# Designed miniproteins, single chains, continued (2), part 56

Each design is a single chain, and the fold is of that chain. pLDDT is the mean over its residues in the fold that is shown.

## One batch from the design tools (miniprotein)

Design m6048
Fold by ESMFold2-Fast:
Structure m6048 (fold): chain A 76 residues (1-76)
Amino acid sequence: NKKKGDEFYAKGQKAYDAGDYKEAARYFEQAGEYYEKAGDNRSAAMAYGLGSQAARDAGDTERSEELRRRATELSR
């Protein structure tokens, strides 16, 4: 569902800009999952990459690494 992916991606960007890094990571992860369901692996990889950065900024190193791996897997 590309529309749902776009919706959560926008929410992720808004949360990140507000400094709500934990919430931003959640929204970007959800965006990536919806983009994957839509078959849009490029947008999914981008969303997971941004989620990884947000998780790192929130101090969640483990989640950051998991989301980075998901992004990498979708590019091959």
Scores: mean pLDDT 87

Design m6049
Fold by ESMFold2-Fast:
Structure m6049 (fold): chain A 87 residues (1-87)
Amino acid sequence: MEEEKIFEEFLKLLETTKVKESDNTLKDLIKKVGEKLGKEFTDEAIELLMEFIKENPEKTLEALKKLITLPNKVITEEDVKKIIEEL
């Protein structure tokens, strides 16, 4: 399924980004994943999600899947907070 392929690619790029790239690269990567899945992340949502990824890398995929299944096209800081609190 296309979504699973995108998530697998994202996790590989995220691992590479943590080792070699800046926070700006990670931010752009999150934006690209959202765009491919028909979603947009606000800057505040991306910042909060980045902090969560740094703290809980193994839970990143679960958080992204939950965020992407939300009905709204624009994912906000509020949406990210609610998902993270359940993980």
Scores: mean pLDDT 71

Design m6050
Fold by ESMFold2-Fast:
Structure m6050 (fold): chain A 106 residues (1-106)
Amino acid sequence: SVLLGARNLADEIAKAVGREAAGTFLVSLAESLLKKDPNNADAHAVLGYGYLLAGEYEKAIEWLEKAIQIKPSPDFYELLAEAYEKLGQHDKAAEWRQKAEELRRS
């Protein structure tokens, strides 16, 4: 999947040049994908993940919520939970992790 490929690539870039640089790269990549396909849920999630890596947690939440509105996905719910965790919103993070687990079982 686009999201899985982006996460694997981001991990390698982050190892070499840091998470913020990896995040900036993913934001640029996702913006290019969204220009070609504005309703691509994976592209919205990659943009959210890019912001998460760059430390822009509120923007990460906005784009991940858009991804979820297009297509519910356990992976998108877990990324959203991670963004809430980074903002110190532990109760919301736990709620989205629970929703991810429930969606995996359906």
Scores: mean pLDDT 86

Design m6051
Fold by ESMFold2-Fast:
Structure m6051 (fold): chain A 57 residues (1-57)
Amino acid sequence: KLKEVEELVAELVKKINDGTLTDEDLEKYLKKIAELTGLSEEELKEMLETVKKRIKS
């Protein structure tokens, strides 16, 4: 569901911003979002790398 995807993305972004995101958390969120959206994990990874680059690089 789109609403669930938005909540997962918001939680993931919050963890990235707080510096609390682990590699295991990242994989869990990517897998869950991929299941809900039908996007590949690779496509979602690219989107998240853009966000991470903005926040921590």
Scores: mean pLDDT 72

Design m6052
Fold by ESMFold2-Fast:
Structure m6052 (fold): chain A 63 residues (1-63)
Amino acid sequence: SDELRRRIAELVEKTVREIKELDEKIKKAKEEGNEEEAKRLEEERYQLANRAADEVEQLRIEM
């Protein structure tokens, strides 16, 4: 349905924004040589992306 497609688009847009913020933090940590912090942020990014992918898949099944 168009409603479900719109919800997926909104979820994707929100997730892209949050990932961009994490990417900038990861970049800064790497520039400063803080590999431990960069690794933690990369793990958070991975978990965020996986949760969003699961939510998108649930919405797609409903279509």
Scores: mean pLDDT 84

Design m6053
Fold by ESMFold2-Fast:
Structure m6053 (fold): chain A 58 residues (1-58)
Amino acid sequence: KEKELLDTAELSGKQAKEVGGKVSYEEALKRALETAEIKGVSKEAAEKAAEIFVKNAE
């Protein structure tokens, strides 16, 4: 579901920041698109999830 994908992206981004990992938007988007396809959510939701991930990983 879209909300679950976005919530997971926020949590994962915060965790990445805590461990000092650096992830590009392109890598985050690739992972989000794969997850969105598996869960049957839109490409728009995947792009939103990638943005949320990198914002929280900053």
Scores: mean pLDDT 76

Design m6054
Fold by ESMFold2-Fast:
Structure m6054 (fold): chain A 61 residues (1-61)
Amino acid sequence: MSLAERLMRIGDILEKEGKYEQAAKAYELAASVAEQNGDHDLSTEARKKAEEARKKLEEAR
């Protein structure tokens, strides 16, 4: 499993725990790593998940 895929799973776990800020950061790192590896599909998915986590963080405030 790639580093980007591992970061995606970490983000998913953090989101389940309600740690939306940390989840967003994990997804942002996953997107960056995926871009560096040329995995544009995974990068796009990771960015969408990061945006969703940020929206949930704003709603929780």
Scores: mean pLDDT 81

Design m6055
Fold by ESMFold2-Fast:
Structure m6055 (fold): chain A 110 residues (1-110)
Amino acid sequence: TISLTQSPSSVTVLEGSEVTITNTASSDVGSAVDWYFQKPGQPPRLLIENSTTRVPGTDSRITGSGGSGSTNSLTITNAKLEDTGVYYARGRHQAPPTWGQGTTLTVVTP
């Protein structure tokens, strides 16, 4: 089974900051990684498909990179309070899909 490991596990940033979350797969997964965002008590929402494709309705401040090999990243520029929550990488390279452990992002006012 291919595993997904996210780094960092948790991060706190000031509003307006840039943050990057990295996913590392235990083997080559190509572009078959999606990124989800979840607030407590809400279902996960899809942000990025196929490592780099922004889903309609996803803010342009959120970008995905990667798409070959074992590493891909989610970058959030100009962080806002509403970006606070848990971000999950999901690999579609096998059935059932593999989830990363999640990265907890906390955005605070200056």
Scores: mean pLDDT 81

Design m6056
Fold by ESMFold2-Fast:
Structure m6056 (fold): chain A 80 residues (1-80)
Amino acid sequence: MSSEEIIEKYLEEHEKLIEETKDKPLEEAVEILRKFQLEKIEEAKKVLSPMDVVKLNLRLIGMNVGAEILIRNPSSAYLL
């Protein structure tokens, strides 16, 4: 599996988790997404180059920020 394939796999898993947490309370959803991000970065450090780990982490941070904004105020979707 290439680095790109590993990154895409983690992003797909994270997107599925965001979908599963969208109906949860904000505090719980944020904790779940944060924990997943940290766990995937630790796994990625074992198989990806440092630069690819940085790329993955930045993409996961962006996804988590977007999810948090939408959970806090669903009408904020038009600001994204």
Scores: mean pLDDT 77

Design m6057
Fold by ESMFold2-Fast:
Structure m6057 (fold): chain A 80 residues (1-80)
Amino acid sequence: SMEEELKKLVDEFIEKARKTIDEGKAKGLSQREIELKLVEIFHELVKKADELAEKYGNRDLAMKYVNEAGKKIDELLKEA
């Protein structure tokens, strides 16, 4: 279903964001460099969610999942 694909997509991108923070810190990247990488990750999530919205014809559902993911990434960003 669209909801299952959106949930999987969000889960994958949240994991990617966490790994990006951990790897960035381990490599000694600045907070700003980590922040820029997280913004790029979020933009890719938005693009892929929009593709699902076009495929299934439900932009409201896609927007709900993107907004929830964005809040989680913002919380991770505050720890970077």
Scores: mean pLDDT 84

Design m6058
Fold by ESMFold2-Fast:
Structure m6058 (fold): chain A 96 residues (1-96)
Amino acid sequence: MERVEEFLEKTGYPYAAEFRLKRPEGEDRSTFVARAIGRALRLMIEFPPEEVKIELVEEDEDTLYLLIASKTREAFERAVRLAQEDGFELVAELEK
């Protein structure tokens, strides 16, 4: 099962999205991870966990994934927009 499908199943929420964040050339790993955590935390503060579930997953030293799942389409669309504005690249969306 793909990462986004597993997250959709785990949360039980009808909407899910997967985003990718790549480390820019010249940025050290600690700075990259801290920046990614800070951006994910900003999203977590914006939405109550009962409406939107957010998880940050490390793939390797140069790549992190952000997973978002939402109970409502409205919160989902807003969360996706904010993640994209924060530099996360949308790679998959799933609705059940």
Scores: mean pLDDT 83

Design m6059
Fold by ESMFold2-Fast:
Structure m6059 (fold): chain A 60 residues (1-60)
Amino acid sequence: SSMQEQALLEAERIILRGILEGRGEEAIKEAVDLMKKAGVSEEQIKRLVEGARKAVELLS
């Protein structure tokens, strides 16, 4: 996979683990930083973050 594809999959893994551990907002911040460094588009980052934040709200 490309660097961006690998970063997107790793970001999703970070977010999922963070949410399950009660560290959702911290995990989202880490994932966003990783995705930005890998050159993932702002649109893809926004969609992933919006979904993750909805998941955090449901678990809070």
Scores: mean pLDDT 83

Design m6060
Fold by ESMFold2-Fast:
Structure m6060 (fold): chain A 66 residues (1-66)
Amino acid sequence: REEAREALRSGILGSVPEEKRAIAEEAFRLLEEGRLEEGRELLLEAGLSEETADGAVALAKKYIAE
């Protein structure tokens, strides 16, 4: 679970430019809190594709948020 959490966090932060990092960090926080739809929207705002954002939400739902 912690390994999946760190992999998800690193993947999100590694996929965004530095100026979008604060938004990506907030998205990750929302995913950890189980606020999956709000986290997904912030991932899209950070510049991730819909496919990547959906994958992050699915991983968070299975291993972090649930």
Scores: mean pLDDT 75

Design m6061
Fold by ESMFold2-Fast:
Structure m6061 (fold): chain A 58 residues (1-58)
Amino acid sequence: SAARDAERQAVIRAVNQQPESAEALYEAVRAALLAAGASEERAEAIARRVAEAYAALS
């Protein structure tokens, strides 16, 4: 769907900015998802998961 495509692109853009920390990535992903129309709960859940994965690989 267009909404899910917008969310996916938002996450990709946030990750491609190569944020300095997991916290910065969390904030970037959360903000981008909210701008793409995701709910606060969904944006926070996805941002937390992405930031946790980033921290585990860094």
Scores: mean pLDDT 80

Design m6062
Fold by ESMFold2-Fast:
Structure m6062 (fold): chain A 56 residues (1-56)
Amino acid sequence: MEELRRRLEEAGRRYAGVPVEEWAAIAEEFGLSVAEVGAAIRSELEMRETGREPIK
């Protein structure tokens, strides 16, 4: 995986569900923008909702 994609996936997986106020600190930690962190978290949450929820 590209370095950027790896950072985005790692940030999303570790910090899914954190409040917006923490996104700046996460962005600094991973060398990403706040918008990139927000997008990664949103993507991870959507995957968890659709991929992990048991289907009938």
Scores: mean pLDDT 70

Design m6063
Fold by ESMFold2-Fast:
Structure m6063 (fold): chain A 61 residues (1-61)
Amino acid sequence: SEAEKILEEARERAERLEREGEELLRRGDVRGAVLKGAEGGMELIKGSSEALAIKSEEKRE
C-alpha cells in the first residue's frame, strides 16, 4: 500500500542519516552527529504520521 511505501522510505532515510551521524562521530564531529540523529528522528515521525493518515483513509474504503 501507499502507507507502507511512505513508512519504508522514511525508515530508509532515517537509516542513511544514522550512518552519516556515525561517520561524523568517528571523526569527532559530535555536533554534526547529533544533528543527523535529530533529522533522522524527525523524518521517521513525519513518515509515520503520513502513513497513519493514509491507513485511516484506506480503512474507510
Scores: mean pLDDT 80

Design m6064
Fold by ESMFold2-Fast:
Structure m6064 (fold): chain A 84 residues (1-84)
Amino acid sequence: EEQALIDEIHALTGIPREELEREIEELRKLGVSDEEILTLLRLALLTARRAEMSEAERAAAEAEAAAFRAEHEERLRALVEAAE
């Protein structure tokens, strides 16, 4: 369903629906089939989701590293205080 794919891509990427529709019409003018256009839209949606997932994974990894450092620093501080 073409419009459903356009709606999802717009929601994930912020690209205006009108721009997506213009790109589709340009592809159609170049002889790209409707089947190929749907495949490209699905690929674009998967690519957008993958990009967001990679950013979320990066943010999660950075947060985990920061938490680990904080925990390790508190443990070291507690050991030093106990040794006094």
Scores: mean pLDDT 70

Design m6066
Fold by ESMFold2-Fast:
Structure m6066 (fold): chain A 60 residues (1-60)
Amino acid sequence: SMREEEIRRRQEELSRRAEKAVEEQGKRGLHGLTPEEVEEHKKRAGSSARHSAVDRAREE
């Protein structure tokens, strides 16, 4: 069915994006963050997800 094909394509796109994101993170590197900065980052991510369509995982 078309829905099954669409779901499969979406899974492949998410997989490719995840691999690319990990690779880019490795290249840029992350400086040591304090626990407070980590919590702030998580808070922003959570807030952004709530304001955006959470079902679509990543928009960009």
Scores: mean pLDDT 57

Design m6067
Fold by ESMFold2-Fast:
Structure m6067 (fold): chain A 83 residues (1-83)
Amino acid sequence: MEEEKERLRRKIEALRELAQAFRDNSPLDVVREALRRYFEALGLPEAAADELVQTIQDDPSFRKAVARAFERAIARLEERLAA
């Protein structure tokens, strides 16, 4: 269905920007903006993005784990679009 596929495309695009920001070790303000776009694509409140940014600040090793998780999520969403 068009609506579902459009939502998946928006999620994939936002998640790709987010994964890239994490991989490039971008400044936290860039990561925050990418997270806000991703949460907007999910229909979630912006406040949730701020909590995740705080978690990343408290544990730098978390950034790599999160980036990998986003890359795996992108692959799964792309499979759903292809189906």
Scores: mean pLDDT 72

Design m6068
Fold by ESMFold2-Fast:
Structure m6068 (fold): chain A 61 residues (1-61)
Amino acid sequence: SEEARRELRRAAVDYVAAQMYLVGSEIGLELGELTPEDVERARKHFEEARARYEQAKARAS
């Protein structure tokens, strides 16, 4: 459906953004600007975005 394709595009953008945010958080931890808890939060967000993307792919098939 058109709705499934639009959700897939949104989920893909969010997935890429979550990947970049996680990488940025890991760099921030190395620089001493962030904590392990900040990275753990970013990692959980990444896992949620990945799950959403995988579900959207299945629905768009």
Scores: mean pLDDT 89

Design m6069
Fold by ESMFold2-Fast:
Structure m6069 (fold): chain A 79 residues (1-79)
Amino acid sequence: SKLEELQKKVQELLEKGDYEGAAELFAELAKEKGFSEEEAELVKKAALAAHEVRKLGRETEENLKLAKEIEEYAKKKKE
């Protein structure tokens, strides 16, 4: 089905880190679901905004994990 093909392509682009391409396919998927072109553009903008929020969150979590690993390494090197 066309919906399944679009969903699969979105997943592939997300796995490649192509978030702009994925957002464009989200807009296309919305149009296939009967959304207007204006509504599809809002879906695209929302997807891009959600990605930026998740990216910031992931960078924060990864930085916290790295800081903890450094702290544990320093403790092991104490004696």
Scores: mean pLDDT 70

Design m6071
Fold by ESMFold2-Fast:
Structure m6071 (fold): chain A 64 residues (1-64)
Amino acid sequence: MEEERRKRIEELHKRIAEAEKNDDFTGLALAYRELLELGDPEFREKIQPMVDGGRAGAAALAAA
């Protein structure tokens, strides 16, 4: 269970890195959303302001 969660987070992290390299804001937003659904408290705290803002999500991801 914990190992499966870790592997899933790792996959999402790779997607984030690729999206950042290509300035793919949509890919970044989708990957962050999946990480939040997995309940990763460490990452949740980092992107909580983006989730709360909603409208500023794409701009905040580009600035992160």
Scores: mean pLDDT 67

Design m6072
Fold by ESMFold2-Fast:
Structure m6072 (fold): chain A 54 residues (1-54)
Amino acid sequence: LEDEFYEIYKKYKNKYFRLLAEEIRRARQAGLLTPEFEEVAKKIIENEKKYLEK
């Protein structure tokens, strides 16, 4: 999840994805990562990869 956002950041140089990766990592370490949040984040990753890797 956070590693996937980091890979998007490295490939496309968009700082937004780095901030998302850092926030997800923080939320995981704090025990705040909910199934609903994880599903939304997975959907964002899938949509961004589909769009950017087109």
Scores: mean pLDDT 75

Design m6073
Fold by ESMFold2-Fast:
Structure m6073 (fold): chain A 68 residues (1-68)
Amino acid sequence: SAMEEEAKRLAEEALRLAREGRAEEAGQLISKAGDLLGNKTTSESALKLAEEGNLVGLMSGAHDLLKY
């Protein structure tokens, strides 16, 4: 669906941002992707990981959204 494609696009951008050390921006994009997929737990978790500066957690979350 268009929402699933947009969520994957946001997850790809979040992965790049997390690799660059941009935790807050990465978390915002993962949160938005989670909202598009109706997954509030993913959205809330991403914001918490961003607040903590947990780049590895953010990369993992983005990767999970990109898996087929």
Scores: mean pLDDT 84

Design m6074
Fold by ESMFold2-Fast:
Structure m6074 (fold): chain A 77 residues (1-77)
Amino acid sequence: SDQMKTVLTNLAKQIKKQGEKFGNKEGVEHANQALKAVDAGDLESAKRHVMKGLNSLPSDEVRYQVIQDAMKASGLA
């Protein structure tokens, strides 16, 4: 759905922003792969890369913040 593409795109963008700020190269790479997958219409690949990117973040508090920022950017919070 368009909503799912928007959510996955914003999650990937927030993961990338966090990863670039704190030197998390793994998170940046997964975010880039998720964005490419969304552009290709491969939402299952995009979900996998978003999950791996979130799991690369240093704490549950950082994961929560990234998710909240993405939901706000998607008009869902």
Scores: mean pLDDT 87

Design m6075
Fold by ESMFold2-Fast:
Structure m6075 (fold): chain A 105 residues (1-105)
Amino acid sequence: KKVEALNLTAKGAVYAKQGKLDEAIEYFKKAIELDPDNIISLFNLAAVEALKQGKTEAAELFREAAYYASQGDLDKAIELVKKAIELDPSNTYARKALELLEKKK
């Protein structure tokens, strides 16, 4: 359910800001279970997974992509997520977010 997914995404973001990455992942996963099209939670999951693998540049690109997607700049979000995938090609959340962004164009 879209509204509940947004609330879970916000809770995940609070835990991520506190450095509680595992708790953040739990909330972002719940948000995606309720709304599989929740691109912001997919980018946040991609960023946290990249950080856990030490892929800091990929994580920063995922965060930027989430920002531009939230502003409606889908072309810039797609550009950034494609660059992040080059740096973290095994990140399945990033690939899912890219698929959803391309559907919105």
Scores: mean pLDDT 80

Design m6076
Fold by ESMFold2-Fast:
Structure m6076 (fold): chain A 66 residues (1-66)
Amino acid sequence: MKKILVVAGKDEEKAKKVAEELKKKLGVDEIIILIGKTSEEARKFALEIEEKENAEVYLAGVDVVK
């Protein structure tokens, strides 16, 4: 099963750094970085990708907690 990591954040550099660290730990096949999305929008996107791609999706937020 394909493994996808979705990283959501306000800062692109921070999101990329977190994505690199988690990719090594989780062994994911693909990374998607979402900049400027809320935590709710990021979760909705992750669910849509999981259903559409038939993949295991992991979601990480960097600067989305308010």
Scores: mean pLDDT 76

Design m6077
Fold by ESMFold2-Fast:
Structure m6077 (fold): chain A 81 residues (1-81)
Amino acid sequence: SEKEKLANDYKKILEKTYEKALSVITDPEAQQRLKELYEKALKEIDKILNDPSLTLEEFEQKMDEIMEKFFAEVERIIAEQ
């Protein structure tokens, strides 16, 4: 489905962002927070992907919200180390 294609594309962006952030974070506590953040984002994507009540437009909006929150929190983790 179109939603599955979008979810897969967003998951690839999350993975690449996670890998890049992990390469610059040396603090083990920050690495653990980053991993938990990444896993949480993946679970949130799966949750909205499995919600049959969402239109494609609502799905895209929620995906964008998950991504924006993920990027903001990644930047915070990097800045705080």
Scores: mean pLDDT 87

Design m6078
Fold by ESMFold2-Fast:
Structure m6078 (fold): chain A 92 residues (1-92)
Amino acid sequence: MEEIEEKEEYAVYALNDGIKLMLDSKLSLEEIRERLAEVIPQIPEELELLRGFLEAFVNEDLKKAEELLEELKKKFPEYVENLEKLLELAKK
């Protein structure tokens, strides 16, 4: 459904920008996870990839987060740069 894809693209774009602001503000990984956990219930259930990525990241399931991020990158390669940076920081 076209409307779902547009909604997903906007949500990924907005989240990517939000994560950039959190990273630029030098928030800890713990603070970022706490803020992202608050965002999860606000994400429409239809956006399963984005919701799944955030849930995996917050729960420290880095392998699942990486797999879901690869799927998001295939759909929206221009809007995942800061999601990738966040995941790499979590792997340190």
Scores: mean pLDDT 81

Design m6079
Fold by ESMFold2-Fast:
Structure m6079 (fold): chain A 77 residues (1-77)
Amino acid sequence: MSKEELEAETLEAFADMLAGLGNRLAKQGKIDEARKFYEEAAKLYEESAELVQGIDPERAERFRKLAEEYRKKAEEL
């Protein structure tokens, strides 16, 4: 595993955690907090995509789709 792959996995894990917290907060009606967590998760997924773009393009595309999904959830709150 390269340094870039390890960094991307770390950012993915953090993004997954923030996305999960955002989902929980949204269910509780804490809209402003949920939006912030979704936006942070989307940013981390984008950073993960950039790190692996030249190594694993399929994984990069998956990360970009996750970033778009959570950005959209933040906008729709």
Scores: mean pLDDT 86

Design m6080
Fold by ESMFold2-Fast:
Structure m6080 (fold): chain A 71 residues (1-71)
Amino acid sequence: MREERLEKLAEELDKATPEERVQLSVKHGTKEVAAAEAYRLGDRELAEKALNAPSDTEAFTILAEGERRRR
């Protein structure tokens, strides 16, 4: 399930070093990593938008915009 995948990836991101985070992005795809980061922030709608984005670039744009509105 999408949520289970994002939860597991978010948990790995929390435990990862900066170098390991880059490796996770390469392994799982930058779009899924962006969605997992949004999920970790507690924003499930933002995570769904990022995961459904048409490109990796747009997924990170959605995440960045969500972070701006939150802070």
Scores: mean pLDDT 69

Design m6081
Fold by ESMFold2-Fast:
Structure m6081 (fold): chain A 68 residues (1-68)
Amino acid sequence: ALSGLTNLKTLFLNNNQISDISPLAGLTNLETLLLNSNQISDISPLAGLTNLQELLLNSNQISDISPL
């Protein structure tokens, strides 16, 4: 159920073919997020994730980190 996702504190999505992370914008309780080794270029969906303590974004196509 989608309601269960808003309570996620840890999410590992590394080593995939992910380019769209818009679904992550509602996961405001995330503390650890691994997105390394994907195809992400737009990280604006992460701007509202104010509880993040660990974020890995290496090996993507990101040129602008200002949303963080």
Scores: mean pLDDT 78

Design m6082
Fold by ESMFold2-Fast:
Structure m6082 (fold): chain A 67 residues (1-67)
Amino acid sequence: SEEVKEAMREAARREAEENGVELDPDAKDVGELVMSTLRRIEREKGPEARDRAAQRITDAAVRAAGG
């Protein structure tokens, strides 16, 4: 749904800020935005930081889908 997509975009933006990485301005859709953000976090902060960011983005999507 659009609500889930918006929640994922917002969560990816927050995680990028928290981890000091930039969003990919050329991301064509929310899936590409999320995946590129997670790759950038892994590169700069390591796999544990990436896993925490992925969990928080997933949690945001689940909340948006379930109310």
Scores: mean pLDDT 86

Design m6083
Fold by ESMFold2-Fast:
Structure m6083 (fold): chain A 105 residues (1-105)
Amino acid sequence: MKEAEILLNKGITYLRLGDYEKAIEYFKKAIELAEKEGNKDLVAQAYGNLSLAYIKLGKPEEARKLAEKSAELDPSNYQVLAEAYRALGEDEKASEYEEKYRKFL
């Protein structure tokens, strides 16, 4: 189904516009619908983008938790998890996940 994908794309549009609160709203809706649809790939993408929105809002702890959920579903999202750890000032952990991400390139 395309409805969760449409919500994800709306969230990405608001993220690009700097409307981080609206981006978060649409990403949360995308996650809920994608979970109902059983679309794990879209759930992972939505959690990753939701994490980036929280980083932009200056909420790196919330971003880290969301990025962990994204990476558990899709290890290619280790890059987002690394960005969340950088935002927390945890450079050592960020470097570990950046290295893990490189294995998928």
Scores: mean pLDDT 85

Design m6084
Fold by ESMFold2-Fast:
Structure m6084 (fold): chain A 66 residues (1-66)
Amino acid sequence: TDSLIESAREIGRLVTEAVRAEESGDEERARRLMDEAADLLQTRNGLSPDEARAEVERTAARIRAE
């Protein structure tokens, strides 16, 4: 249970850092961080590449709306 919460927090941190990198104009860093988050969703949560990408984008959209 705690391991799943830890993974969710790590993914959230990566996506938050990616959004902040976008705000700073560092688009390459933002892309790399989003790719890392998608990879974690695939490897730890068993999502497909398309599902992982969609989840990262939904999380980023929520963070941008804050």
Scores: mean pLDDT 80

